# Designed miniproteins, single chains, continued (2): the designs that were tried, part 30

Each design is a single chain, and the fold is of that chain. pLDDT is the mean over its residues in the fold that is shown.

## One batch from the design tools (miniprotein)

Design m5015
Fold by ESMFold2-Fast:
Structure m5015 (fold): chain A 104 residues (1-104)
Amino acid sequence: MREEALAAVRELRRVTRQSQEFRDKYLQENPSASLEDIRKAVSDYEQPALDALAERYPLLREFIERSRSPSTGAVGLQMLVMADEVDQWLLEEGKANPGDSMFA
């Protein structure tokens, strides 16, 4: 379970990075593009990759659904933040003493 979660997060981060690079390239090639055009182009680019990951890793399907952001159209950015938080929490939990974790 833990190794599967880490593998899923790693693959998600790769897709997110590729989507960010695509967005930057799209902005360079289309400097007068509207926010709507940018959101559509990025969504069209990343959706097949995210669908493929969700099919391979059921865990990612829930993350994709839950992390959908209407503000930027870039689901990947919000998922990257969540993945970092999950990684930090898992590392901290792995160092915690067995027993009750209060507000420590």
Scores: mean pLDDT 62

Design m5016
Fold by ESMFold2-Fast:
Structure m5016 (fold): chain A 63 residues (1-63)
Amino acid sequence: MEKEVEELLEELRRLAEEAADNPELVTRADLAIATGAGLVSAGKLEEAKEYLARKIEELREEM
């Protein structure tokens, strides 16, 4: 797995922990992690990277 994608997944996990009092944001983060991991498993590393970066930005804007 590309280190950059792994770092993005770790950032999403951290954001989910920070948003633990907001179940909607936690659910969004968990879904993004699952989708990103699925893209990695399919060999779509660039798509995973772009997807995860966008989801991190969206979550940060709502926090």
Scores: mean pLDDT 80

Design m5017
Fold by ESMFold2-Fast:
Structure m5017 (fold): chain A 57 residues (1-57)
Amino acid sequence: EVRRALPRPAWMSGDLEAVLSREALERIQAGEPAKVRLVLGGQPAGVVLMDGAQWEA
């Protein structure tokens, strides 16, 4: 399982992280969409689909 800190607005008080499998990360790096779980302040914040362009932004 891979965790990565994501940029957050200055007004947001929690740490925003993306959590995904290594297989999902490899798919994203190959330009394919994969499920990414979002965590804010250690709490589940949602699940999104991300492609390589969205991951690099």
Scores: mean pLDDT 71

Design m5018
Fold by ESMFold2-Fast:
Structure m5018 (fold): chain A 90 residues (1-90)
Amino acid sequence: SAEVDAKAAELVKNVPLVESVEYDLGKETATIKIKLKPGIDAKAVVEEIKPFLPEGVEVKPDGESGLVLTVPSSKVLETLEALKAFLSTF
């Protein structure tokens, strides 16, 4: 959606840690993939961000520099806002 596209683009432009954002929207579940800049420990980010994500959202490392989130489709925008808020603190 245009709103999800805008929020994803905002993460890339406004959050220095974020290299790219990809997403795939399903009917019940969406997948969000975030590539972090080199040198950022994705596993450490996963552990710190978990308490700040909306209910029902799962986050896992995607290799050394990536995050993969499994998100209820109704919570995609809320999750992108939480990611922006948290990752902007670094």
Scores: mean pLDDT 82

Design m5019
Fold by ESMFold2-Fast:
Structure m5019 (fold): chain A 70 residues (1-70)
Amino acid sequence: SAKDIEMETMIELLRAMADEEDRIIAARLEAREKNLPQEELEKKIEEIREEGKKRVAAIREEEAQRLAAA
């Protein structure tokens, strides 16, 4: 059903958001541990966020395809 697809998509989106946050935390910890320049940390966080945006877009596209087929 459409409701099941929407619920599954919400779970995937929440997991994607949690993964992005975990990666940012890991990047901050690594930067502190290795004494990385602030600019390098900022670039790494930007890359993580950009990957997150692509993942969210892919999840939403999959939802649209599944709903159209339902």
Scores: mean pLDDT 88

Design m5020
Fold by ESMFold2-Fast:
Structure m5020 (fold): chain A 103 residues (1-103)
Amino acid sequence: DIEELKKEAEKLKKRIEELKKRAEELIEKIKKGEISVEEARKEVLELEIELGVAKVELGVLKLAADKLKDEELKKELEELRKKIEEVDKLLEEAKRLIKEREE
């Protein structure tokens, strides 16, 4: 039902916000030399896996919102899609910085 979907969307939003924070913190650690290249690669992989799970969950919620024709929920889920895209861009930046540190 709509109420349950809204609760799941709120949980997903919090997880995406945490992933964004972790990605931003990882980039700062890489820039400051506070993390090894090997550890940074592992953290990127872990974040990519968790982001992949979030993308699947968003897709399921979007399908459910479409079936229920809830326009408010659809708009909220579209905002979450944009936040996921922001995290993807941060992870691509982290990968670029890791490559620049490789010898």
Scores: mean pLDDT 88

Design m5021
Fold by ESMFold2-Fast:
Structure m5021 (fold): chain A 80 residues (1-80)
Amino acid sequence: DASLEEQELAKKIWEEFVEFFETASEEEIVKKFEEALKRMKKEKLPEELIKAFADQMLEIGKTRLSEEKVKEMEEIAKKI
């Protein structure tokens, strides 16, 4: 199970991504998504927490991004 500190770090990354999502281009969003997942992995966050973050970001992505960009995000999530 994720510690409180790990959950707070994941929440901060989530909040930063959501704020960025409102102002960024599709290409910037995909890049930021990859950076966020890599940061979570580098910080040694639990795999379950990283997956939950990725799943939530993909759902938000589907509401704004093209199918091509959503597919890029899915491939990034699959490889990390």
Scores: mean pLDDT 79

Design m5022
Fold by ESMFold2-Fast:
Structure m5022 (fold): chain A 62 residues (1-62)
Amino acid sequence: SLTPEQLKQIERAKKIKTEEERLDFLDEGVLKVAEENLTPEQIEALRKSVEDARKRIEEKKK
């Protein structure tokens, strides 16, 4: 059911070990792919989750 491009994105996500790298991956493209399969409410929740996690990681770097 997934395209070869979508499968490659999922494989990349599996190999990303750091939270920061995973958040970058999600922000870049995975959320856009998910938008076709998720409700607006679920997409908004994911976006807020990613944004919150990024802020927390940035705070911890200080």
Scores: mean pLDDT 67

Design m5023
Fold by ESMFold2-Fast:
Structure m5023 (fold): chain A 103 residues (1-103)
Amino acid sequence: SKYEETKKLLEELLEKIAALDSPYTPMLVERLEGIIAAVERMIAQGVSPEEIIQKVIDALEGQIAGLDFLAEGETDEAEKAALLKARELYREALEKLKEILES
């Protein structure tokens, strides 16, 4: 069920990001949909849950770094707040993924 827990977590993250209603939202949604599609392909190929979860962790850490870069360059306070909110949602998902990996 680590596969099901990981997929559910990513789908819940996608819903939360989609709800942000920001100019950055379409880009973030597309990136998360890409990660979910990659997870589904890896499951179909028999990749271990631990390897899949580690790859998702690495991908989300990269996205957090990208959000930090965008937020530092953002001059609109509302758009910057949306980027920082997205970052927090990614961090929460990252912590939960680490819990699934260690279980």
Scores: mean pLDDT 88

Design m5024
Fold by ESMFold2-Fast:
Structure m5024 (fold): chain A 69 residues (1-69)
Amino acid sequence: MTPAELEELVRISRELVEAFLRGADPATIARLDREARELAERAGLESLPARSPAQVAAAQARARESAAR
């Protein structure tokens, strides 16, 4: 893994977390998740499969319910 690839992965991961916490569009979050996965795979790291927009929406719904309690 090159330092540049690591920096890009950290940047995308930060954007993904911030977008998720803001309640951004599930399709946008799914795209960022896919980009992070692709970078991790290119670096030789095994990663979990990228989430679909539906899975992202479900995760955001659960987070909102937890925050509302």
Scores: mean pLDDT 69

Design m5025
Fold by ESMFold2-Fast:
Structure m5025 (fold): chain A 78 residues (1-78)
Amino acid sequence: SNLEKILKEAKEHIEGALKAEVRPGQSPEATALAIKISVELYLTEDPEKQAELSRKLIEIHRAAVNGDLEKAKEIAKE
């Protein structure tokens, strides 16, 4: 049970660091969203939720590769 707490804390620290160090030409949004969803995927035991999160990751990566960060954010909020 300690693993889920460690992963959640790690996620919060990573997200905080990405937000704090925004550089020109770097966007932390897609990276932070991918990290968040990946951590949620590792923490869930619900097969339906696992399928949903996996699909979201694929769609976020697809949108990010195409440069559509707004779509990536929209998918993450679903």
Scores: mean pLDDT 64

Design m5026
Fold by ESMFold2-Fast:
Structure m5026 (fold): chain A 100 residues (1-100)
Amino acid sequence: SELEKLVKKALEEAEKIAEETVEGIINSDPEKLLKEIEEDEPSIDNPIYKEIAEIAKKLLENKEDEEVRKEAKEKLKKLIEEMIEESAEKAKKKLEELKK
């Protein structure tokens, strides 16, 4: 029940983090952020990072498009929620291994 409360709180925070991330991307220097993404991308074989990078690139190219902003927020929220759920599942599995 305590772990469930922590996961619920984290999922509620995911929406806020997604909103703040979209606003941060829109208000960032496009040239600087794109350069940072390009410099990181060749060294990271992480599907989640690649999805976030694609969302950021699309947002920077379409700053005035409300539908692109909404889609980006929804995608980021889903990715954050999936990361929280995966972390909770891994924590549960490790807890079961410790009860040997």
Scores: mean pLDDT 71

Design m5027
Fold by ESMFold2-Fast:
Structure m5027 (fold): chain A 82 residues (1-82)
Amino acid sequence: MEEKIKLAEKYVKELNLKGTDKIIAGFVVYNITGEEPSLETIKLDIKSIKYVLEQLGVTGKEKTIAFLKRLGVPEEIIEAFS
């Protein structure tokens, strides 16, 4: 878990992410299995997830947090990036 949080913090810093995009980055990193994706891949994954969330009416920080908790994202990731 700590390794996933550190990796997400790296992407937040490198991509200069703000607001709910930080939490989405945590979710993307939580779902990484195996090799680390490129910055371009992470950036596209965040945009894709954000688009899907908007289509589902999940907008803003509180709704995004609630939705990701329902998907089983660990509290540690939510707390680190919320």
Scores: mean pLDDT 79

Design m5028
Fold by ESMFold2-Fast:
Structure m5028 (fold): chain A 114 residues (1-114)
Amino acid sequence: MAARAAVTAAELASQHFRLAREYAKKGDGEKAVEHARLAADAFNMASEAARKFIEEGGDPEFGRKAVEYARLAAQHANLAAEAGKKGDFEKMVEHASLAEQYARLAAEYARKAA
């Protein structure tokens, strides 16, 4: 079910961002960047699942909001990974926190679309 896939992917992305922040705080930039990238991939999967749900007759307004928030989450995930590669862990944590917030919104709207 596409809506459930979108929710699961967004929740997985949120977990990866939690790990990215923890590794950034420990100064482990390599693992922090790895988890930020995994979160970005999960958000892209959530966005695709939400689009398919709209095509399958889900609520188009809530589905579109889920896609939009997943896209914003992926954008901030990529910015977090970029900051982490540059050693800017403060910026990485900032973008990771924003990405997690957008991921939670994406999951919530995906549930409402179902």
Scores: mean pLDDT 74

Design m5029
Fold by ESMFold2-Fast:
Structure m5029 (fold): chain A 66 residues (1-66)
Amino acid sequence: KTAAEAGKGGAEGAAASGTGAAGRTAQYMLSVQAEKEGNTEGAKAAREGAEAGTAEDGMRGSLLAS
């Protein structure tokens, strides 16, 4: 539980601050976590953000997943 929460927090931080591969990876990790938590809207937004490859999209997905 705590490890998953730490991972989610880390992914949110990376998505907000990172723009390259790190940001995309964080967006994808967020989508997986959100889906596991039953937050399908957050997962969808994070995946779309990863496809777009933007930190802004990743941050929006992170907020929805949170």
Scores: mean pLDDT 58

Design m5030
Fold by ESMFold2-Fast:
Structure m5030 (fold): chain A 64 residues (1-64)
Amino acid sequence: VDDIAQKILSLPREQRGKALQDALKKLPVSQQPDLLGAVLAGAPPEERDDLKRAAMPVFQSLTD
């Protein structure tokens, strides 16, 4: 998942949320939290809330 996180973080800021959401949908449920964590660890603090919001629809649809 670190390779995917690095690829997302190499994108322009405005594309990272969409790329994260698309990558999460393609990963097994067991790996989705690891990808989110890796992207958040590499992102500036000011981007983290936006990235969490982009990821939440994927997690919410799968935990119910």
Scores: mean pLDDT 75

Design m5031
Fold by ESMFold2-Fast:
Structure m5031 (fold): chain A 78 residues (1-78)
Amino acid sequence: SSEELYEEGKKLIKEAEELLKEIERAEKEGDVLRETALKLRLIGILEELRLIAKKLKELGEEEKAEEIEKKIKELEEK
C-alpha cells in the first residue's frame, strides 16, 4: 500500500540522518574504513528512497513522493 511505502520512506530517512551523524564521527576519528562503509550504506538508502518516491508517484501520492524527494536532496547536501 502507499501508506506502507510512505512509512518505509520515513524510516529510511531517519536511518540516513543517523548514518550522517556516524559518518561525521568516523571522519573526526580518522576511521577511513568505517567512514567508507557508512557512506556506501547511505548511498544504498538514498537509492531505495528514490525508488519509494517513484512508486508513490505511480500510485498518485504526489505530495508524499515530493516530501521524500525533498528529504533526499537535503541528505545529499550534507
Scores: mean pLDDT 88

Design m5032
Fold by ESMFold2-Fast:
Structure m5032 (fold): chain A 90 residues (1-90)
Amino acid sequence: MSDLEILYKFIKEVGDVIAEGKENNIKPEEVVKKIKELAEKTLSQIKNPELKKLLEESTKKIIEAVKNKDYVKASETILELIEEVEKLVS
C-alpha cells in the first residue's frame, strides 16, 4: 500500500469516527482516543517524512477541535488535510 493510499484510508476512518461521535453523542475523550489510535497506526506505516509531518500537524488540530466539541472545525481540518496532500502529490 502506498503512503498516499494509507493516508486517504486514515482520512476516511477519522471522518467516520468524528461522524459517529457527533451522531451518537460519544464522549469527546473517547473520540480523541480512537483518533490517536488511528494516527499512531498510520504514522507507523508512512515512510515519507513530509506526509508524516502533515499527518501529525493535522491530527493535533483535529484532536483540539474534538476536545472543544467543534465538529465543524474538525471536518474543515480534514478537508484542509486532503488539499495539502493533493499539493504534495501534484
Scores: mean pLDDT 84

Design m5033
Fold by ESMFold2-Fast:
Structure m5033 (fold): chain A 85 residues (1-85)
Amino acid sequence: MIEERNEKAMEAAKPYIQKGVEAFRAGDAESAERHFLKALEIAAEMGSPKTVLEIRRTIQELLGEEFDPKASVISLIAKLRKRAE
């Protein structure tokens, strides 16, 4: 079922989301970008819209932006990298 797929994708992606958050807070934009891209890859391969939404929400919170479900996750990851220059 789609719910089971979302749960498995979240479980697999969660360590990378956490590593991305920690790297960004430590000022390591390159590692943050790599971890969030890996989380997004997992979400895409497993076909989990909920996991993609969680990644988007987490990145927008890190940027201090209001949650926008229509925002491009790739664009948000690029913004994270620029903010740590």
Scores: mean pLDDT 79

Design m5034
Fold by ESMFold2-Fast:
Structure m5034 (fold): chain A 65 residues (1-65)
Amino acid sequence: SVDEEIEKMLEDVKEKYPQYYEDFKRVLETVKRYAEEKGLSEEEALEQIRRVYDAFLGRIEDDLA
């Protein structure tokens, strides 16, 4: 489910990059809201969430470099 994927991603970020946890949580809440407003299916919402997760990890890596 979307909520299960979100929980998994949040746990990963909280453990590896706790300083980015609150920012990441806000980003995921925004993406979930966007998916609801656009009427995306669960599968489409999951693809958006996964894409955003990858992009966020890239930004963390750039910030720490």
Scores: mean pLDDT 82

Design m5035
Fold by ESMFold2-Fast:
Structure m5035 (fold): chain A 104 residues (1-104)
Amino acid sequence: ATATGSPTTAGSASATASSTAGTSGTATVTVRWRTADGVEITLTITLTTSAGAARTATLSVALSPDGVLTLTVTLTDDGASLDLEGSPAALLARLTTRFSLTRV
Protein backbone atom coordinates (compact mmCIF):
# COMPACT_ATOMS: atom_id res chain seq x y z
CA ALA A 1 0.00 0.00 0.00
CA THR A 2 1.04 3.63 -0.54
CA ALA A 3 0.38 6.45 1.92
CA THR A 4 1.34 10.14 1.85
CA GLY A 5 1.46 12.80 4.56
CA SER A 6 2.02 16.51 3.94
CA PRO A 7 2.49 18.65 7.06
CA THR A 8 3.16 22.38 6.62
CA THR A 9 6.06 24.34 8.21
CA ALA A 10 7.08 22.41 11.36
CA GLY A 11 4.78 19.67 12.52
CA SER A 12 4.31 15.92 12.51
CA ALA A 13 3.03 13.28 10.12
CA SER A 14 3.01 9.52 9.87
CA ALA A 15 2.64 7.02 7.05
CA THR A 16 2.53 3.24 6.87
CA ALA A 17 3.94 0.99 4.15
CA SER A 18 2.85 -2.62 3.75
CA SER A 19 4.26 -5.31 1.47
CA THR A 20 3.31 -8.85 0.49
CA ALA A 21 5.23 -11.82 -0.91
CA GLY A 22 4.65 -10.47 -4.43
CA THR A 23 4.67 -6.66 -3.95
CA SER A 24 6.70 -3.95 -2.24
CA GLY A 25 5.04 -1.16 -0.31
CA THR A 26 5.85 2.53 -0.13
CA ALA A 27 4.88 5.42 2.09
CA THR A 28 5.93 9.02 1.58
CA VAL A 29 5.95 11.88 4.08
CA THR A 30 6.55 15.44 2.88
CA VAL A 31 7.38 18.15 5.41
CA ARG A 32 8.16 21.83 4.88
CA TRP A 33 10.53 23.85 7.06
CA ARG A 34 11.12 27.59 6.98
CA THR A 35 14.44 28.70 8.41
CA ALA A 36 14.93 31.84 10.52
CA ASP A 37 16.27 33.56 7.37
CA GLY A 38 12.98 32.85 5.56
CA VAL A 39 14.27 30.04 3.33
CA GLU A 40 11.85 27.16 2.71
CA ILE A 41 13.12 23.59 2.57
CA THR A 42 10.86 20.77 1.37
CA LEU A 43 11.79 17.33 2.70
CA THR A 44 10.48 14.15 1.10
CA ILE A 45 10.96 10.99 3.15
CA THR A 46 10.15 7.71 1.45
CA LEU A 47 9.73 4.48 3.40
CA THR A 48 9.86 1.27 1.35
CA THR A 49 9.09 -2.28 2.52
CA SER A 50 10.57 -5.08 0.41
CA ALA A 51 8.54 -7.75 -1.36
CA GLY A 52 9.06 -11.39 -0.32
CA ALA A 53 7.11 -11.41 2.95
CA ALA A 54 4.17 -9.67 4.59
CA ARG A 55 5.74 -6.60 6.26
CA THR A 56 4.44 -3.43 7.83
CA ALA A 57 6.55 -0.39 8.60
CA THR A 58 5.32 2.88 10.07
CA LEU A 59 7.27 6.13 9.69
CA SER A 60 6.62 8.97 12.13
CA VAL A 61 8.15 12.36 11.36
CA ALA A 62 8.37 15.37 13.64
CA LEU A 63 10.02 18.62 12.57
CA SER A 64 10.58 21.42 15.07
CA PRO A 65 10.72 25.12 14.13
CA ASP A 66 14.40 25.02 15.17
CA GLY A 67 15.22 22.49 12.44
CA VAL A 68 15.31 19.29 14.49
CA LEU A 69 14.00 16.42 12.37
CA THR A 70 12.97 13.32 14.32
CA LEU A 71 12.38 10.12 12.36
CA THR A 72 10.87 7.07 14.08
CA VAL A 73 10.42 3.79 12.19
CA THR A 74 8.44 0.90 13.68
CA LEU A 75 8.86 -2.45 11.88
CA THR A 76 7.03 -5.76 12.14
CA ASP A 77 9.71 -7.51 10.02
CA ASP A 78 13.03 -6.83 8.31
CA GLY A 79 13.27 -5.34 4.83
CA ALA A 80 12.51 -1.63 5.09
CA SER A 81 14.54 1.32 3.83
CA LEU A 82 14.35 5.10 4.15
CA ASP A 83 15.26 7.70 1.55
CA LEU A 84 15.48 11.39 2.41
CA GLU A 85 15.44 14.05 -0.31
CA GLY A 86 15.56 17.79 0.22
CA SER A 87 14.79 20.73 -2.02
CA PRO A 88 17.14 22.52 -2.09
CA ALA A 89 19.44 19.61 -1.19
CA ALA A 90 22.32 21.85 -0.04
CA LEU A 91 20.18 23.10 2.87
CA LEU A 92 19.73 19.63 4.42
CA ALA A 93 22.98 20.28 6.33
CA ARG A 94 21.08 22.90 8.38
CA LEU A 95 18.87 20.18 9.92
CA THR A 96 19.64 18.22 13.06
CA THR A 97 18.40 14.67 12.47
CA ARG A 98 17.40 12.18 15.19
CA PHE A 99 16.62 8.60 14.14
CA SER A 100 14.93 5.83 16.14
CA LEU A 101 14.15 2.29 14.99
CA THR A 102 11.75 -0.01 16.86
CA ARG A 103 11.01 -3.62 15.96
CA VAL A 104 7.73 -5.10 17.22
Scores: mean pLDDT 68

Design m5036
Fold by ESMFold2-Fast:
Structure m5036 (fold): chain A 55 residues (1-55)
Amino acid sequence: MSVEEAVEKLLAAFPEILDLPRSVALPLLRDYAKAQGLDLEELVREFERRRAEAA
């Protein structure tokens, strides 16, 4: 699964994560990255890109 697909699945299941403070969102992204076998920094970068586009 690509990082982009992983972020899309996360946002489909838990769209409220975009509104969470970074300190709360980061631990959730870390757990999700581990569960999906993805690099945390790449997942965070894609998530922040999606957050910026939504703003």
Scores: mean pLDDT 81

Design m5037
Fold by ESMFold2-Fast:
Structure m5037 (fold): chain A 55 residues (1-55)
Amino acid sequence: LRLVIDRMETTPDGRLRLTVRSADGEDLGPLEIQSDTSEDLGAALQARLRELGAR
């Protein structure tokens, strides 16, 4: 299974908001990723995508 990131936004409170869907076009809904610091968003994003099976 493949996942597609349709949209990526950073919120003012330091969260990363993603709109993710499957390759089959199923909408998985918006995801919010919290990072203790803004500079660590990349690591938090990668961990969340792995959790969804998008290794």
Scores: mean pLDDT 62

Design m5038
Fold by ESMFold2-Fast:
Structure m5038 (fold): chain A 83 residues (1-83)
Amino acid sequence: MAAEAIDPSEASDEEIIAAARERTRELAEKIAKELPPEEAIRILEEALEQYEAELADPSLSPLERAVLRAGKEILEEKIEELR
């Protein structure tokens, strides 16, 4: 198990990552519902490319990288579901 946070700021990291994952899933689902599958895939692939570009930045904090990685995973899953 991960070490218990000493302060509330540390404890919030897992919650931030979980919230980012859920937020990305909600946005991806909205795109999939409002657009034809081919157009939805195109938009999600563009977002995926943007996440990949941001993940290449070596100045990202561990938390920022974890948030982007979580979002990327959700986008990849949704693209596969629509294909």
Scores: mean pLDDT 76

Design m5039
Fold by ESMFold2-Fast:
Structure m5039 (fold): chain A 86 residues (1-86)
Amino acid sequence: EELEKELEETRRQIAEVEAEIERMKNDPDYALEKAKEIAEKVGIEYEDDDSMIDHTLTVLYVSLGLLRAAEDFLEWLIEKRKEEEK
């Protein structure tokens, strides 16, 4: 059941990224702090706070898309395995 565990972990990560995006959209202070932490870690200087937040949100949306693609693939693989196991 390694695939089922991987699917559960992927779904957990999807929920975390979705919650992060929603929190950043609904809490401007949190969005600014989060974006600053990421910018500092990667050494990027932004012209303004809005650009920094927008870039951070874009990265999170891309990550969410990749995680959802992985979820779809894992779901398909589990279904296929279930079929092969009778």
Scores: mean pLDDT 81

Design m5040
Fold by ESMFold2-Fast:
Structure m5040 (fold): chain A 76 residues (1-76)
Amino acid sequence: TEEIKKLEEKAKELEEQQKQLGQLAVDYSDQMSLQADDPELTQKLLDQTAELKQQMDQAKKEYEELKKKAEELKAS
């Protein structure tokens, strides 16, 4: 049904978001290593990394909820 397709699309978007956030966290870690002499940049990257972790945790929860809802609709 159209409803199931929309839930699957949202789940795919959240999965892609999680992958992008994970890659961004790696990029921030690499930047901190290259710019170790810049404490202001390092602090900014640490703050952004903490925000990314929270966003990844939230996206994972939303992904699991959407996937479960889509499976329940398919079973019905």
Scores: mean pLDDT 78

Design m5041
Fold by ESMFold2-Fast:
Structure m5041 (fold): chain A 73 residues (1-73)
Amino acid sequence: SPIEDFDELVRRVAAALRAGKSTDEIIEEVIRFLEEKGLDVSPVREAYEKLKDKPRDAVLRAIFEVVREQLEA
């Protein structure tokens, strides 16, 4: 379900944050999640390219919103 898939993504990102991974590594984890679910990775890649120089909290907020919308479509 979209809710269960989003919860899985949140757990994976939280684990990456606890492991001290960089923003780039966290975004690659999001992309792997999308590939595993058979979803288009382009919206996340495009959003990250536009936000690459922004603070991590702003990047992650935007990326989570993009993925949430894809899962609910």
Scores: mean pLDDT 85

Design m5042
Fold by ESMFold2-Fast:
Structure m5042 (fold): chain A 114 residues (1-114)
Amino acid sequence: GGKEVAEKAAKMAEGALEAAEAAYRHATSERARRMAEEALRSAKGAVETAKLGLENAEDATKAAGAAVAAIGASVSAGLAAVAGARGGEEGERGRREAAEAAAKGGAGAGAGLA
């Protein structure tokens, strides 16, 4: 139901936020840092959208919107982490931490639902 979709979206949004924060902490280039900043904005927006989806779990459209926002934030965080990985050992550490955060959020499962 809509509640389960909204709960999964919330977990994915939180994972995307942690992934974006990891990418930002380990960014060694200006490009990687700017991509991580964009990912952080996207992830914060997805977390807020997921909260609205949970408050309106009976509204399947709001639950679906939360899932779409969480998927987008996860993609943005992943791209920022990959860009950071090109910064050597520090950047690769950020990519690994971001991948772990995304896995906890179930980002791969969410992408399969889109």
Scores: mean pLDDT 77

Design m5043
Fold by ESMFold2-Fast:
Structure m5043 (fold): chain A 65 residues (1-65)
Amino acid sequence: SITEEVRRWLERFLGRTLSDEEFRQVQLALGRHIATLRERGYSLEEIAELLGMSVRQVRYLLSLL
């Protein structure tokens, strides 16, 4: 699922496994960071490339806000 793909990306990025509570908090923080990049004029495709994520993962994170 997209949720599991995002969890695996976050755990890889942070270099550790996440509890469900940590995952909830960290994905929201990443979503806010992505929103800031959008405000700076980056497209979803550019953000995906910058973060090493799929556009689908970027859209998912924005949908949480």
Scores: mean pLDDT 89

Design m5044
Fold by ESMFold2-Fast:
Structure m5044 (fold): chain A 104 residues (1-104)
Amino acid sequence: SVEDELKANLLLLVMGGTVLTAERMLEQLEKWLKENNGNEKEKELLEKIKELVKEMKEIYEKTKKEIEAEKDPEKRLEIAEEGLEKILELEKKIEELRKEIKEL
């Protein structure tokens, strides 16, 4: 349906925004650690965050390509919903690691 197509496109936009927000947070965190001479533990947590942001971006790109290849609006929506769920799980892990850096 047209409604399923619209929903799929909106979820893809939300995913893109989540990825962009994570990338911007990572850039700010890297700058902060450089300016404050971050210790080894903080640097290890930063590398874990970098890996999760990379995985988030890979999931977004894969989901986008799968949606672009699918002609059925209902299946496009299902692909978008599954992609968003995975991205939100990674966002939670990134937030937990970011909080650990704050507690050091």
Scores: mean pLDDT 88

Design m5045
Fold by ESMFold2-Fast:
Formats: structure tokens, C-alpha cells, sequence
Structure m5045 (fold): chain A 91 residues (1-91)
């Protein structure tokens, strides 16, 4: 269960970095809410929103393709870390 959940989360984050669309992130939020307790899910969702807000601000300051790519990769890393810590907390 824990390994399956993390594998699916990593796949959705990889899709987000490649497509740069909100759809994989919405699926990740749905996955988190289905698999974690309500409070833990709320905390992970907050980290997702914070990571996205940081990426947006970085891109606003330097909209170059390299900075944009790095901002999405950094956001995905922050989100994945939050998901892993949440799964460990509930295990």
C-alpha cells in the first residue's frame, strides 16, 4: 500500500513536470485525500499550494525556459518530500 501510493504520487509529479498542467496535481490531491487522514491530507495540500506559489513567483521574476523548468522541478521535489513524510507519519 505505502509503496503503491508513493509510486503513483511520483508518476503524477513526473507528469506535472513534463506537461506543466494542473490535471496531474489535481489527481495527486485526490489520491492524497483518498489515502491519508483528513488532517494529514490538508497539510500535504497546503504544501502543494505553497510549492506552486513559489514556482509562480520564480517564473514571474525570470520567465526564461531554463528557470521555468527548474521551478517546476523544485516544486515537484517539495511536493514529493511532503507526500513521503506524510506517508511515514501515518505508517
Amino acid sequence: KKEEFLKEAEKLLDEYVKTRSEEPLQKLIDLVRKNLSPLTADIVEAFILIALAIADKVIERDPSPEVRKQAYEDAAKIILKAVKEAVDYES
Scores: mean pLDDT 80

Design m5046
Fold by ESMFold2-Fast:
Structure m5046 (fold): chain A 65 residues (1-65)
Amino acid sequence: DELRRRPATPSLMKMVDAVEQSLDNGGDLDTAKQKGFDAGVKSGMPKDEAKRYATAIATGLYNSL
């Protein structure tokens, strides 16, 4: 399953949780991206991947508000 070959599911879940927490607390898109990026890097994700995933997650969730 290709989903399992991406950054470990727990890492992605932590990034989603960090972004959701930021947006739920009234944070802007930039703050949400930063929170997601930080969570990804802390989970051992490469910076480039963490930035791309954090941006995608934050933008997607922000558009769902």
Scores: mean pLDDT 76

Design m5047
Fold by ESMFold2-Fast:
Structure m5047 (fold): chain A 103 residues (1-103)
Amino acid sequence: MILEKEIEKRKEEMKKRYPDMPDRTIDLGVETTFLLSLGSLKVIAKEEGVDEEELIKMFLEEPEKFNEYLKELVKKKSVLEAVPYELASVVHGDNEISRISNE
């Protein structure tokens, strides 16, 4: 895949969508988004045990399919237990205070 070509296409697309925005701002935004996306793709590939090259190819060539895949991952994460450590710490602290005061 030619990343430079895709980045340039995205910059042109964003400049057409936001003509009142300075070119430098669009360029930096697109470059930062790609840098963050590539970093995230590497982490996702490692965590899910999928091929990094296939995931990057999906991101570049099949953005709709990639977006669906990402939405599924977000849904999976949203059903995880919220901060069990904080909840356990609060319960443990309350029990210790009760023991000191009355038990």
Scores: mean pLDDT 61

Design m5048
Fold by ESMFold2-Fast:
Structure m5048 (fold): chain A 94 residues (1-94)
Amino acid sequence: SPATRSVALALELIGYQEDLRLLASSPDVSENVILTQFNKFKDFLLSISSDPSTLESLPPTVKAEVLHLTSSDENLSKLKSKILEQHKQAKENA
């Protein structure tokens, strides 16, 4: 059903965000692991934003988040910088 597809995509988005949060909070994780996971997240977001039928299947709040992050290269670059800065702080606080 459209509702089942919508929920599955929302859970996948949450999974990427949670993975990046956990990696950024882990001082022993290499930056390359974080960058690899970020690139997977970026590719996921771009695949959704490029398919109107997939985008319209999302819950409104999830659709808004995807559109915000994919509206400019600057938004994705800012998110990447924030994650890397969080990781740097985790390493300094360890």
Scores: mean pLDDT 86

Design m5049
Fold by ESMFold2-Fast:
Structure m5049 (fold): chain A 81 residues (1-81)
Amino acid sequence: SEVAERVERAEAIRTDPELREAAVADAQADAALMRELQARYAAGEVTPEEIREALMTEAGWSEEEAERAVALLERALAEAR
């Protein structure tokens, strides 16, 4: 539920409203980017390399984090086939 997710976020950052607003915006942007990249990858529109680069340049993820995300997407699509 969205209420439970909001409670978890509030527990982590409740002491600083400015930090809360920034963290929520960053998390929403990262989630939106991941959904777009996953959909494009499933459609065959982007390569794993392009996903890795987008996560690193737009979301600020480390190379290791981006590589793990790509590996998980590849495995999920292989299991769905």
Scores: mean pLDDT 72

